# Designs tried in a protein design run: designed miniproteins, single chains, continued (2). Part 66

Each design is a single chain, and the fold is of that chain. pLDDT is the mean over its residues in the fold that is shown.

## One batch from the design tools (miniprotein)

Design m6421
Fold by ESMFold2-Fast:
Structure m6421 (fold): chain A 69 residues (1-69)
Amino acid sequence: SMTEEAMRLYLISKGVASLEEVEGMSPEQLEKLYEAALREEGLTQEEIDKIRETLKKTDEFVEKLKAAG
């Protein structure tokens, strides 16, 4: 999903994890590490929740476009 790819790229770009490490993570592990990394950057829980909601809506929209085409 675009959400999972965005999380992997963010973690690699911040030096929190290597490509090998993020590719070996489950979606649950990836999500938890991503939230922890955002908190370390100084984001609030409200800001993190907003990012997650936006990514979820984007993934749902892409899936609807694929189903309609």
Scores: mean pLDDT 78

Design m6422
Fold by ESMFold2-Fast:
Structure m6422 (fold): chain A 65 residues (1-65)
Amino acid sequence: EVAAIRAELEAAVAAGDAAAEAAALSRLQELIVHGDAETRAAAQALLDAYLARQAAEVEARRAAR
């Protein structure tokens, strides 16, 4: 589940699909708020990784255009 959200976020950012990115982020936030301890920890770790990856992807796209 967490891995699926990660893949979805990467695909959405690469495609420039803001709606898909927002949907995946909402799922991640839901896991952080309502998940069990294991899921919350994984979701928190993914959020940090996602923010770093998002910034890199945005910068790469700007460099291309």
Scores: mean pLDDT 74

Design m6423
Fold by ESMFold2-Fast:
Structure m6423 (fold): chain A 55 residues (1-55)
Amino acid sequence: KPSTEEVLEEANERLAEAYREAAAKLKAGAPQEQVQAELDRRIAEIAEETEKLLS
């Protein structure tokens, strides 16, 4: 059962992973505009899920 601390640490790790994945995709030649849009959606999703778990 995740504590508040664990939820926040997991969210932080997911955010870091999202940024690393975006950078890797750009380096592999993925379209910048699509990668940026995916990153923005991913960040918003993580924030929403984290808020839901803490509410």
Scores: mean pLDDT 82

Design m6424
Fold by ESMFold2-Fast:
Structure m6424 (fold): chain A 73 residues (1-73)
Amino acid sequence: QPAENVAEAAKIAVEDGHDPETVARMVAVALRTLGASQEEVDEARQKVLDAGNDPEKVAEIAREYAERVLARR
């Protein structure tokens, strides 16, 4: 499922040691691909940066925003 795939990818990126800025960029790209607005992308990016190196928090943020985007389809 797309939301779960985005969340899993974000979690793996944190676990692989990518910095918060890189993970935030990856989540932003994934959300834009799903059809997120720039405002949604900016909000998700900031929340990922705030979560830092916590893979579970980053995954939950990515899932929440992906689910919101998909709910509009």
Scores: mean pLDDT 82

Design m6426
Fold by ESMFold2-Fast:
Formats: C-alpha cells, sequence, structure tokens
Structure m6426 (fold): chain A 112 residues (1-112)
C-alpha cells in the first residue's frame, strides 16, 4: 500500500545518499548532495510514520526523496565530477527533505 511504498522509497533515498557520500571524495558537491538525499529519506520515513500525514502525501515525499537520492548517486559516480549536476542533486534533496518535513507535520507552512 502507499505507506509501504513510501517507506521503501525513503529507504532507497537513504541508501543512494549514503552511496553518494562514500563517493564524495572524488566528486565536488557529492558529499553535500548525498547528505541532502539522506535527510530527505529520513523526512519521508517520518512522514510515513506520522499519524497526521496522508498515505498519499507520504508516498509522494518518499518518491521525491528517492529521485533526489538517485540524482546524488549519479552525480557522484560520473567523472569528471559536474559541479552543476551535483548542485542540482543537492537542491533536489533539500526540497525533498522540506516537503517530507511538511508532510510529517514537523514544519508548518506558516513557520517558513
Amino acid sequence: GPLEEAREAAKRAIEAGKRAIELGKESPGGLAAGRAAVAAGRAALAAADSPKASPEAAREAGEEAAAAGELAAEAAERGPPSAERAAGAAVAGIGAAFHGALAAGDVKAGDI
């Protein structure tokens, strides 16, 4: 169901982000992108576990986090490292983390 899909997507984001961090020594920005993807995955897991989050919102947050994680991993794996690709992956991860936090109820729209 949507909550199981959300948790699996969030876990994929965390694993891809960890892979990007491990490769980050050879990729300028890969460490930052990887950390953002891990944060996004953790926020999506919190949304899936939140009784206030809709299952659909949690699933969407998980999918966004997973996509950010794959972008971070791809940026880290490509040589020579593209600063533009790494920056794009980091921005995607930050946005996904924010949306996950909103879905979890950890941040209210009025507090932004």
Scores: mean pLDDT 72

Design m6427
Fold by ESMFold2-Fast:
Structure m6427 (fold): chain A 80 residues (1-80)
Amino acid sequence: SAVKEAKKLYDEAKSLTDPEKQLEIGDRLIDLAEETGSLEAAKYAKEVYMKALKLSTDKDLILRAIGAVLRATGLILDLE
């Protein structure tokens, strides 16, 4: 199920300290949310992106994470 897959991806992200890898998992969660209409996947993606933003010190990573958080927020609003 989409919910089970989203939870697995989120759990994979939870132990990571590398913001680039967290952004990659967030992108997979967003793709899952868009493909399946899963609000759960979109919410997990936003949480992963926000964690990546908090760990990012590089300008380009910070900008990517901000854009990703906004994209996830927009998708959550669309799916609600």
Scores: mean pLDDT 87

Design m6428
Fold by ESMFold2-Fast:
Structure m6428 (fold): chain A 62 residues (1-62)
Amino acid sequence: LTPEEEEIVQKLLAKEQEEYEKNREADIEALVKSLGWSQELAEKFVDMLQQETLRALQEMKV
């Protein structure tokens, strides 16, 4: 990759990661505020759902 191409790729990756983190934070905040869950419980639940989604996708690939 050229230096220009690497810069574009890095910028896109940073933007996607920021968007992903923002969506995760929003989901956690909604659970805490709407359901009165603790921060740690909401985080654990969101992380669990993500792991189950990845597992299901991997199972479908087999």
Scores: mean pLDDT 71

Design m6429
Fold by ESMFold2-Fast:
Structure m6429 (fold): chain A 71 residues (1-71)
Amino acid sequence: EAEALLAEGEELAKRAIELYKQSGDEKALQEVTALLLKGAQAAYDGDLEAARAYLAQARAKIAEAEAKIKA
């Protein structure tokens, strides 16, 4: 459902902001935010496949940022 994808995107946005507070990496925050906005737009348009793809890309970027903080 579109509502579930939007809720997931909101959760990922909170996680991205928390990573920014830890790393100060403004570029990574901007990249994740852009992907989440594209995902939200796709969900509103009913393109759930595109919405899932953008959320997957956002999750991957967040995982990369987390790995760099731990290194």
Scores: mean pLDDT 79

Design m6430
Fold by ESMFold2-Fast:
Structure m6430 (fold): chain A 64 residues (1-64)
Amino acid sequence: SSSRAALLSEAARLVAEGKASKEEAIAMLQRAGVPEDVAREAVEALEAGDGDRADRLLTSALLS
């Protein structure tokens, strides 16, 4: 669980800072157990500056 949370935080941070490509961030989220479609939407939300939407998408994917 801690390792998954760390991967999610790192992916979100790298995207928000412009340090990861979209496909790299999606791959990191998939390793954390997020489905590809949700991971893509979350990364697109982060790229648009909508961190709240990204957090909601990722939280829903992890809890379901």
Scores: mean pLDDT 75

Design m6431
Fold by ESMFold2-Fast:
Formats: C-alpha cells, structure tokens, sequence
Structure m6431 (fold): chain A 63 residues (1-63)
C-alpha cells in the first residue's frame, strides 16, 4: 500500500499519468481500509495539484 501510494504521488508530480493510473488501479484492487485511505489521498492530491479532471481520470484506470 505505502509503496503504491508513494509511486502514485511521484508519478503525479512528474506528470506521468500512465504510471499514476497503473498505481491507482493496483490500489483499487487491494482490500482493506489502508488501501482505501491511500487511494483517497492520491485522488485528493491529484485534484489539489492538477484539478478535478486529473482526479476523475485517475479514478478510472486505463485497464
């Protein structure tokens, strides 16, 4: 969970949306409250950093 969260945040900062989407997809597949909280944090960060469209895109993985 923590590694995927860190990877997603780094990808968002770098503008690497493919990597960010992949990390979000993996977080979304993990069970439990820790993964759900990490997913919420990542989507919130994308929204604050790049706006609503970025958060919406990350919420729908390319896979």
Amino acid sequence: VEELRARALEAIDAGDWEAAEAAVAELARLPGPEAQLALSEVLGYAHRRHGAAAAIRLGRPLE
Scores: mean pLDDT 71

Design m6433
Fold by ESMFold2-Fast:
Structure m6433 (fold): chain A 60 residues (1-60)
Amino acid sequence: MREREEVERRERELGERARRAVEQHYEQGLHGLDPEEAEEQKRRAEAAARHAVRAIAEER
């Protein structure tokens, strides 16, 4: 039986990996955009990724 701390650690690691993957993907796609617009789109992508990961983890 695994302890709750291990479950939380896994959720945190998966969440960070998903966020970084989305962040890098959008950074490559936003390379030709205005810096301010690129930052706004990046923040939107990060927020969406965090929300999706949390929803999946909570569903179990």
Scores: mean pLDDT 65

Design m6434
Fold by ESMFold2-Fast:
Formats: C-alpha cells, structure tokens, sequence
Structure m6434 (fold): chain A 87 residues (1-87)
C-alpha cells in the first residue's frame, strides 16, 4: 500500500537509512502511478516524489533532488486543476 510505504520511507529517512528510504519512496511512486487517474493517486505520487527529492538531497545528488522536487510540485498542481474541474 503506497501510503504505508511513504510512512515507512519517512521513518527510515529520519533514521538516516537513505538507501532503504529511497527504495520505499520509489515503490510508493510506482504504486501511485497505477492509480494516477484518481486524486488519491496524484497526492500519493506527489508525496513519494517529495520524499525521493529529500533523500537525494541528503545523499548529495542535487540534480536528482531538484528533478523530483519539480515533478512533485507539478503533480500537486495538476491535482488541484482536476478538483476545480470536477467542482
């Protein structure tokens, strides 16, 4: 379940286990993409991408950190647009 993977990824990140945290966020993003047509899938994907950005930043990979931060923001903005159109 993507939400539990994100929660565990955050815990591992706080513990300094960056490799395991990254793996869980990547798995969460993969699962979220399977339901990307839903607001929940879009929200989970944005959270997973933000987590990946944080991990890459902590590991010193600034280019990947920036890439995933941008993707997380774009995903969140698209979700807001979908909700406005539905209302």
Amino acid sequence: EARKLIEEGKRLFEEGNYEEALRLFEEAARKAREVIDTPEGQRLLAEALAGMSDVYDAMGNKEKARKYAIEATATALRMIGDEIDAA
Scores: mean pLDDT 80

Design m6435
Fold by ESMFold2-Fast:
Structure m6435 (fold): chain A 72 residues (1-72)
Amino acid sequence: SDLAARLAALAERYEAALAAGDREAALAAVREAVELLLEGLEKKLENAPEEVKKEKLEKAREMGKEALEAIE
């Protein structure tokens, strides 16, 4: 799938950044992956009730924020 291919490319960029000691590039790859996953989740939830969509997206955004803070 398009999402899987884009995530695989970001994973390769992340590994390359870590090997190079480029923390900023590694964090940028993680941020792009989080954004991509949120886009995929929003599309998956397009037909869900609005309250369910809001709750799921808010939880996913919080998880992404926590993951980024843990890496910093």
Scores: mean pLDDT 80

Design m6436
Fold by ESMFold2-Fast:
Structure m6436 (fold): chain A 80 residues (1-80)
Amino acid sequence: APSEEDLEAEVLISLGHMYYSLGLKLEKQGKYEEAIEAYEKAIKLYEEAAELAKDPELKREAEENKEEVEKKLKEIKEKM
């Protein structure tokens, strides 16, 4: 059974996905400042999930998603 820490990490990852999705939508609309805020929120959520997770697979998922959003954040800042 998943630990409480792993269940909490899964929730944080899901919230991270929601903010990343929001950031992508805002970027498509040309709302770059709002998209950056959403991406930064997603990064923090994935970072917290990676630190909290005890399951190595869940930790890896959080770390990989964080890296993806960090690359996106760098790209969007180049457009501003």
Scores: mean pLDDT 88

Design m6437
Fold by ESMFold2-Fast:
Structure m6437 (fold): chain A 74 residues (1-74)
Amino acid sequence: VSEAEMLLAVAQIAAATLIASLKGSKDPKVQELRKKAEELMDRIVQALRDGASVEEAQRLLEEVKKLMEEADKI
C-alpha cells in the first residue's frame, strides 16, 4: 500500500466519521457542513480511483481537518 493510499484511507475514515456525526441535525449550518463533507468524500473516493499523489492525498486530509474544525465551532 502506497503512502498516498494510506493518507486517503485515513481521510476517508475521518470524513465518514464526520458525516455520521452530522446526521439527524435540522440546523442549516450543520446541514451545509455535512454537504461539504459529502462532497469531500466523493473527491477522496475519486482520488483513490485515480491513484493520487502523496501531495494530493495530504491536501484532501487537510481539507477534512478544516471541516472538523468548523464542526467544533458549531
Scores: mean pLDDT 83

Design m6438
Fold by ESMFold2-Fast:
Structure m6438 (fold): chain A 89 residues (1-89)
Amino acid sequence: MSAEEAARFLAAASRAELDRLLAEADAALAELERSDLPEEVKELARRAVEAFRAAVEAAAAGDVEAAAAHLEEARRLAAEARRAQEEAA
């Protein structure tokens, strides 16, 4: 799924669905914060969740282009976090 397709999906989602996605992201980040992963991985994950939140907010406002840009940033940060985790192992 492209960032544009994901952004259109979020724009079509109900407020309840968007709130559920944000709650899941917050829960995942909280679990990661309690892990023994390196601080650099945790910092990248925090930034990825912040970008995802911005994407959801933009989509809720009907700004699909801004939502897609934020989703691309979230994916980039998530990829950086994964790479940092692999290098730390």
Scores: mean pLDDT 83

Design m6439
Fold by ESMFold2-Fast:
Structure m6439 (fold): chain A 87 residues (1-87)
Amino acid sequence: MLSAEELLLALDILRHEIRTNPENTLSALEAFRKLAEEHAPPELFEVVAEMVERIRELHRQGASVEELVEVVEEAKRRIEELARRME
Protein backbone atom coordinates (compact mmCIF):
# COMPACT_ATOMS: atom_id res chain seq x y z
CA MET A 1 0.00 0.00 0.00
CA LEU A 2 1.26 3.47 -0.90
CA SER A 3 2.01 5.66 2.16
CA ALA A 4 0.69 9.22 2.44
CA GLU A 5 4.33 10.42 2.28
CA GLU A 6 4.90 8.51 -1.00
CA LEU A 7 1.62 9.89 -2.40
CA LEU A 8 2.66 13.45 -1.46
CA LEU A 9 6.01 12.92 -3.23
CA ALA A 10 4.15 11.66 -6.33
CA LEU A 11 1.95 14.80 -6.21
CA ASP A 12 5.09 16.97 -6.05
CA ILE A 13 6.38 15.16 -9.17
CA LEU A 14 3.00 15.71 -10.90
CA ARG A 15 3.09 19.44 -10.02
CA HIS A 16 6.64 19.70 -11.41
CA GLU A 17 5.62 17.89 -14.65
CA ILE A 18 2.61 20.22 -15.14
CA ARG A 19 4.88 23.28 -14.78
CA THR A 20 7.80 21.90 -16.85
CA ASN A 21 5.92 19.99 -19.60
CA PRO A 22 2.31 21.28 -19.65
CA GLU A 23 1.68 19.37 -22.91
CA ASN A 24 2.09 16.14 -20.87
CA THR A 25 -0.49 17.18 -18.22
CA LEU A 26 -3.22 14.68 -19.20
CA SER A 27 -0.85 11.70 -19.61
CA ALA A 28 0.93 12.47 -16.29
CA LEU A 29 -2.45 12.88 -14.59
CA GLU A 30 -3.68 9.51 -15.96
CA ALA A 31 -0.51 7.70 -14.83
CA PHE A 32 -0.80 9.25 -11.35
CA ARG A 33 -4.52 8.35 -11.07
CA LYS A 34 -3.78 4.70 -11.95
CA LEU A 35 -0.95 4.56 -9.39
CA ALA A 36 -3.23 5.96 -6.65
CA GLU A 37 -6.19 3.75 -7.67
CA GLU A 38 -4.06 0.58 -7.35
CA HIS A 39 -1.94 1.44 -4.30
CA ALA A 40 -3.41 4.31 -2.24
CA PRO A 41 -5.83 3.83 0.69
CA PRO A 42 -9.45 4.43 -0.45
CA GLU A 43 -9.78 7.60 1.68
CA LEU A 44 -6.69 9.16 0.05
CA PHE A 45 -7.71 7.95 -3.43
CA GLU A 46 -11.00 9.89 -3.05
CA VAL A 47 -8.96 13.13 -2.78
CA VAL A 48 -6.88 12.11 -5.84
CA ALA A 49 -10.02 11.27 -7.87
CA GLU A 50 -11.56 14.69 -7.11
CA MET A 51 -8.27 16.43 -8.02
CA VAL A 52 -8.00 14.50 -11.33
CA GLU A 53 -11.55 15.38 -12.43
CA ARG A 54 -11.04 19.07 -11.53
CA ILE A 55 -7.71 19.29 -13.43
CA ARG A 56 -9.19 17.51 -16.48
CA GLU A 57 -12.07 20.03 -16.61
CA LEU A 58 -9.78 23.06 -16.13
CA HIS A 59 -7.35 21.75 -18.79
CA ARG A 60 -10.26 21.32 -21.27
CA GLN A 61 -11.21 24.98 -20.61
CA GLY A 62 -7.64 26.19 -21.30
CA ALA A 63 -6.85 27.08 -17.69
CA SER A 64 -3.37 28.39 -16.85
CA VAL A 65 -0.59 26.17 -15.49
CA GLU A 66 -0.89 28.08 -12.18
CA GLU A 67 -4.60 27.17 -11.89
CA LEU A 68 -3.78 23.47 -12.44
CA VAL A 69 -0.90 23.63 -9.92
CA GLU A 70 -3.23 25.20 -7.31
CA VAL A 71 -5.56 22.17 -7.59
CA VAL A 72 -2.56 19.87 -6.91
CA GLU A 73 -1.53 22.04 -3.91
CA GLU A 74 -5.08 21.84 -2.48
CA ALA A 75 -5.06 18.02 -2.86
CA LYS A 76 -1.67 17.89 -1.07
CA ARG A 77 -3.07 19.91 1.87
CA ARG A 78 -6.09 17.59 2.14
CA ILE A 79 -3.90 14.45 2.04
CA GLU A 80 -1.55 15.91 4.71
CA GLU A 81 -4.55 16.60 6.98
CA LEU A 82 -6.01 13.11 6.44
CA ALA A 83 -2.62 11.43 7.01
CA ARG A 84 -2.22 13.29 10.32
CA ARG A 85 -5.67 12.04 11.44
CA MET A 86 -4.74 8.45 10.45
CA GLU A 87 -1.62 8.42 12.70
Scores: mean pLDDT 84

Design m6440
Fold by ESMFold2-Fast:
Structure m6440 (fold): chain A 72 residues (1-72)
Amino acid sequence: STLEELREAAVNTPKHLLEGIIKEGKSEEAIKKLKEIIEEAKKNLSSITDPELRKFVEEGIKELEETIEKLK
């Protein structure tokens, strides 16, 4: 289902992106991509009906935003 696909992305996306940023040293390019993902995730929050998935996505967004601030 689309919800299962969203859950899979939400679990793995922050981890893989952070590893990519560290590996390549392309902070500005990575920050732009992270911001795009955060905005899409925020846009989709209103359509998430599973409270556990919603909380996980909200926490993931916060972690990504904190990562961006550390990379600036």
Scores: mean pLDDT 69

Design m6441
Fold by ESMFold2-Fast:
Structure m6441 (fold): chain A 83 residues (1-83)
Amino acid sequence: MAKEAQEYAERAIEAARAGDLETAAEYVRLAAEYLAQADPSMKEDYEATAELAIAAARAGDAETVQRIAQGLRDAAEQVARMQ
């Protein structure tokens, strides 16, 4: 769960850097879903984060999508170390 979240967050960072914001937002959504499974106490925060990434992608805000993806990668690494 946390490992899959980290992998999707890393793919989201790569997609955002390439300017593929629709793919980046989808990978952010998947990373958030796996993080919510690994840490259900933070489910609402991860869902809100995914919605922010989708909104940023629709606005063409690659910087915000990339920052959100980096935050989810760091969260996934932290959760994985606690498992």
Scores: mean pLDDT 83

Design m6442
Fold by ESMFold2-Fast:
Structure m6442 (fold): chain A 60 residues (1-60)
Amino acid sequence: APGIYEALKDVATESPAILSFKKGDLLEVLKVYEDGLAEARSLETGKVGLVSLSDLKRVE
């Protein structure tokens, strides 16, 4: 579901399609796709990209 999520681990990537974040970062999930993928905005950096929901915990 869309909402605010907290990162459970560090993700580092050079792909422009995939969002990089650190454990404890807050992310706004904008749209949920198939197989637990989502589009999210980092509240730390303002960047938008694809994330795995399995890497996140919903807080709001």
Scores: mean pLDDT 79

Design m6443
Fold by ESMFold2-Fast:
Structure m6443 (fold): chain A 60 residues (1-60)
Amino acid sequence: PIVITLELKNLLAAIGAALAAIGLDPRAKVKVEGNTLTVTFPDDERGRAAAEYLREHHAE
């Protein structure tokens, strides 16, 4: 699986990024802990594309 960990500005930003991840691939598994978001995507073309998008647009 593709695992991405993002450190966001606050909890609201982490929730927003989690919703974006699920919107990109509804198979995504998300874990929010304070300002930290961990997302697990499937290791396929869709999962890789979703992971790249999330890194480019939501990384802090």
Scores: mean pLDDT 79

Design m6444
Fold by ESMFold2-Fast:
Structure m6444 (fold): chain A 57 residues (1-57)
Amino acid sequence: AARVEAAIRELAERAAAEGRLSREEIEKLAQDTGLSVATVARRAEREAVRLHIERHA
């Protein structure tokens, strides 16, 4: 849903800017959205890596 995708993008953008991905925020998003922690973590990490590469290379 739009809320899930927006939350993942926000988390990924913050991770790209800060250089870190919050495990606890991933777990909270998984609980709030009904997705598995692994799914949220994979999507957020992949998006953060993509953003980091785009910004720095």
Scores: mean pLDDT 72

Design m6445
Fold by ESMFold2-Fast:
Structure m6445 (fold): chain A 59 residues (1-59)
Amino acid sequence: TAQELAAQLEQGMRLTQQKGQELIQQYLKQGDLEKAKQVQEKTDSLLAEGEAEKARILA
């Protein structure tokens, strides 16, 4: 169902956020602020796409 697809997408988005945060912390520990920012931007972009897709599924 649409609700089941949205729930699976939500789970994937939570995993994306968690993995993104882990990678950001890794780069920050290395002093690589540029790569940390790139990972943050990519994570934010993917989450925005996920929210748009979730809205489409539930429409």
Scores: mean pLDDT 85

Design m6446
Fold by ESMFold2-Fast:
Structure m6446 (fold): chain A 65 residues (1-65)
Amino acid sequence: AKEYNEKGKKLAKEGKLDEAEEYYQKAIEIDPNYAEAWKNLGEVLTLKGEEEKAEEYYKKAEEIE
């Protein structure tokens, strides 16, 4: 889980938002309680202009703590 999250962070910094999203989704598929991955996915979706989906993922991250 953590390895995929870190790869996603690197891709997001490179502006590869679609690829970053895929890696963050893989991280949460392995560990659904990985709050950082949910938050990072929300951030990527915000950068892509998908605000409604971003809000949903931010809420999930907050629920996990």
Scores: mean pLDDT 80

Design m6447
Fold by ESMFold2-Fast:
Structure m6447 (fold): chain A 72 residues (1-72)
Amino acid sequence: SMEEERKKIEEEVLKRFEEEAKKMSLDELEQVKESLQKMIEEASKSSDPEKQYQKKLYEKLLEIVEKIIKEK
């Protein structure tokens, strides 16, 4: 139940992020992409499980941004 609730929250966050990202200009999307890439690189330097979880979330957000950039 708690794990299912967390997954549902993550799915809603990713959906909302995609909706907002679709409203962004190409320049804004490129800036968000650069920020996410830097956050992924920093998280990759740590063996901390919490940092690895954050890295996975940033990678999912990056995939959304790259998809939207490709569609523009």
Scores: mean pLDDT 82

Design m6448
Fold by ESMFold2-Fast:
Structure m6448 (fold): chain A 76 residues (1-76)
Amino acid sequence: SLEEIRKEFEEKYSPEQAEVAIDTAERALKEGLSDEAVRLAANWAAFLYSLGLSKEEAVETAVAIARVFQRMEDRK
């Protein structure tokens, strides 16, 4: 759930990284991505933000990566 992801990321990352991760998870869930793809997107967004990407760029890039992951899983 979003609450479990929020708690995990607040413990693991800085407050700003956790916020970016949660915003990304919400966006991925609204797009209908799987729980696994949502968690992947959240982790990628936190990482990309830590590298100096803006919140908006980190979210968009992470969701795009998660969409690719979901397409690959759907092929199995």
Scores: mean pLDDT 82

Design m6449
Fold by ESMFold2-Fast:
Structure m6449 (fold): chain A 50 residues (1-50)
Amino acid sequence: GYERFLAVRREAQARGYALSDELSARVLALARAGVSVEEMLAWVDAAVAA
């Protein structure tokens, strides 16, 4: 859960990404579904690039 979400959020902030509330909610849902930190970061990178 939540710890994996926080790890992704901190890494995104370190890379200079501003996570919107919508993007944060989706990442939290992925973390709760058991998606890995690496897969969530790849998803965030793709979502931010769009």
Scores: mean pLDDT 78

Design m6450
Fold by ESMFold2-Fast:
Structure m6450 (fold): chain A 62 residues (1-62)
Amino acid sequence: MEKKEKAEKLIKEAEERKEVLPEGLIETVREMLEEGKYEEAAKAAESLLENGRELEEEKRKE
């Protein structure tokens, strides 16, 4: 998968979890995509998805 396509897919997945993610982080990743920083955007989106999974696990344990 090309770096741009990977970054776009990851940001879309992060947007689906926006309710559990801090406000503004998704916007920062979108800005990276607009600047052509696809590798940085992909890494940031992966980090957001990891964070979202941890929050979902904690919510299920509550």
Scores: mean pLDDT 69

Design m6451
Fold by ESMFold2-Fast:
Structure m6451 (fold): chain A 68 residues (1-68)
Amino acid sequence: KELEELAKKALELFEKDPHSEEALELLAEVFALLNPDADKEKIREQIAKAVETEEGREQILGLLRSIA
């Protein structure tokens, strides 16, 4: 439930602006819920790297759409 709602909001914000601070923070929350044993700061680093590329942005959108 929480994961699905966060993914929906992250998807909406990320589609508007993939470099939005709010969108990136919501993405980090979604990925932290998917990987509870992972370091949230490392998740933020991975997201920041992915949004720099068109391929990474498409992968994020695909993942969010599969959850939401």
Scores: mean pLDDT 77

Design m6452
Fold by ESMFold2-Fast:
Structure m6452 (fold): chain A 68 residues (1-68)
Amino acid sequence: SMEELEREINEAMALMMVGIGKILASNGKLEEAIESVKKALRYAKENNVSEELIEYIEKELEELEKSK
């Protein structure tokens, strides 16, 4: 269905944003990494992705913020 396709696209987009955040963090760009993961979390919450994915993104954000 169109709704299932949109969900898959939304989840892929959120994961890409998290991936960018992880790459930024690996390169010492921690503030930019945190902003990327925050964008992923906002996108996920606004676009009705799975609760499991939201929890994953929240955990990734917490780990980055503890690295300050």
Scores: mean pLDDT 86

Design m6453
Fold by ESMFold2-Fast:
Structure m6453 (fold): chain A 67 residues (1-67)
Amino acid sequence: MTAEEAAEKVAEILKKEGFSEEEARALGRSLVALARERGEEAARAAARRAGLSEETAAEAARIAAKA
């Protein structure tokens, strides 16, 4: 999975949670970059701070970390 593919999959999850397309794409890219630099747990924490539930944040972080 490429960083671009991971960011797009995370953006799809964020859009289902009510984020706009622009916000979902920006946050998806940020979570992938964070996971690559600081690991899955850092991306999970950032997703939780953005307002995602624990379960959704864990899923988004897992996808971000597979880039």
Scores: mean pLDDT 84

Design m6454
Fold by ESMFold2-Fast:
Structure m6454 (fold): chain A 63 residues (1-63)
Amino acid sequence: MDDELRSRILLALLEAGDGVVVAPATLARRLGVSPATVSYHLNVLEAEGLVERVPGRGYRLAP
């Protein structure tokens, strides 16, 4: 995935802080996109090992 939204999601997680868990709805609101769009990209980034899913809470940057 090489779109601009990928970079913006990763930057938003970096700006939140190391180990900070961010809900997909919070990212969607912050980035001005639908929750479905953010969830799709987060799922792809998780599969690539760039983010971690925290069940019931959201996502954070992988260590």
Scores: mean pLDDT 79

Design m6455
Fold by ESMFold2-Fast:
Structure m6455 (fold): chain A 77 residues (1-77)
Amino acid sequence: SDGLKERVRRLGREIARMLEAVTGKPVEELSDEEVREILKKELGFDDKTIERYLAALRAYRENDFDKAVEEIKKINE
């Protein structure tokens, strides 16, 4: 469980950095819909990958990685 939480934290941080580099906006100013559009149109990610990345990003923004682990498990089902 701790290993998965640390992987989610790293993923959230990396996706936040990438989104800020692409948009020129703080990640806190990006809506979930804007994030989905960027990941789908600019990076060509599939819907499951987008939802995993969005869950990790929300956890990073909220500093709540226990909730993100549960959401990512549901997406992988």
Scores: mean pLDDT 74

Design m6456
Fold by ESMFold2-Fast:
Parts: C-alpha cells; structure tokens; sequence
Structure m6456 (fold): chain A 60 residues (1-60)
C-alpha cells in the first residue's frame, strides 16, 4: 500500500493531475496505468501490474 500510494502521488505530479484522478484511471483503465508505471518509473510489467492492482484497492 505505501509504495503504491507514493507511486500514485509521483505519477499525479508527473501528469499534473490529482491523486484521485490516478486512482480512478487505475480502476477504469488499468492497462494504461500499468504502461505509465513501466514507462515513467522503469518498473517491470509484473511490478507495474502489482502496483496498479494496489491502486485499484485504494480507489473508491
């Protein structure tokens, strides 16, 4: 949870959007959020999927 939350905050800053927007996108467009985590933070596909799933759990 903590690592996923930090990644959401950093991704939100990078894209100039709110953390709530990132959490919503993770729920609605998980594949896109996974791709962004890989591209921006250099995560492996497996790590990106893991953290995207954690972001969905943090979303409403």
Amino acid sequence: MEKAKKLAEELAKYLNVSVETILRDAKERPEMVEALLERIFGLTPEEAKKYADELVKLAE
Scores: mean pLDDT 80

Design m6457
Fold by ESMFold2-Fast:
Structure m6457 (fold): chain A 81 residues (1-81)
Amino acid sequence: MEKGDEYYKKGLEAYKNGDYEKAVQYFTEAARYFEKNKDYPKAAEFYQLAADAWEKLGNTRAARVYRQAAEAFKEKYEKEK
């Protein structure tokens, strides 16, 4: 099975259970997996999900950093023509 898909499922389960710290961990691992594979749209999506989990934890600074990462990866994929 795809390792990125496994991290995504674990992140969603943690998020649904209110374990936002685990959700951040798994969504960040998914984002890094897709970044390494140059799947920038998926990397952006998972950095955004991690940012949402940081907001749930009340960590607005970390949420902002992760949203900026998501925007940067969206820009990378838009440059492909």
Scores: mean pLDDT 82

Design m6458
Fold by ESMFold2-Fast:
Structure m6458 (fold): chain A 63 residues (1-63)
Amino acid sequence: MPLDVEAWVRLLSDPEVAVRRSAAAELGRAGTEEARKALEPLLSDPDPAVREAAAYALRLMEE
């Protein structure tokens, strides 16, 4: 996808938990500053699996 990071950032707001988890994982793999900033709000997501995915992605970018 030509705009992968932008596309995944948009999917972080999807109503489906599985989609938000996948978007968080892909943004963690991208490792850009835009991805990092987009992932920070997900640490407060109502779903614990999405929060865990965001935390893992952020740690992956810092390790």
Scores: mean pLDDT 78

Design m6459
Fold by ESMFold2-Fast:
Structure m6459 (fold): chain A 84 residues (1-84)
Amino acid sequence: EAEELAEQALRAAEGAVRQAEEAARAGAPAEELRRLAEEAREAAPIAAERLEALGDPELAERVRRAFEEAAERLERLAEEAAAA
């Protein structure tokens, strides 16, 4: 269960980055990319807390880092879009 939840969360983080990169290439505005980054950042503590409750703090930390890294990547894409 914990591994399954972590796999779903990690896939979601990867999917968010992929979608944002495609959107940025298509000319999505910085505001949209920032919104996606905020959503990823807010998801990190929620997903990690659930995994900790299931007894896997290592997976919780891994998932938290994945969403935080995704949010940072999306923020960089938003800055690039704003500069264009």
Scores: mean pLDDT 80

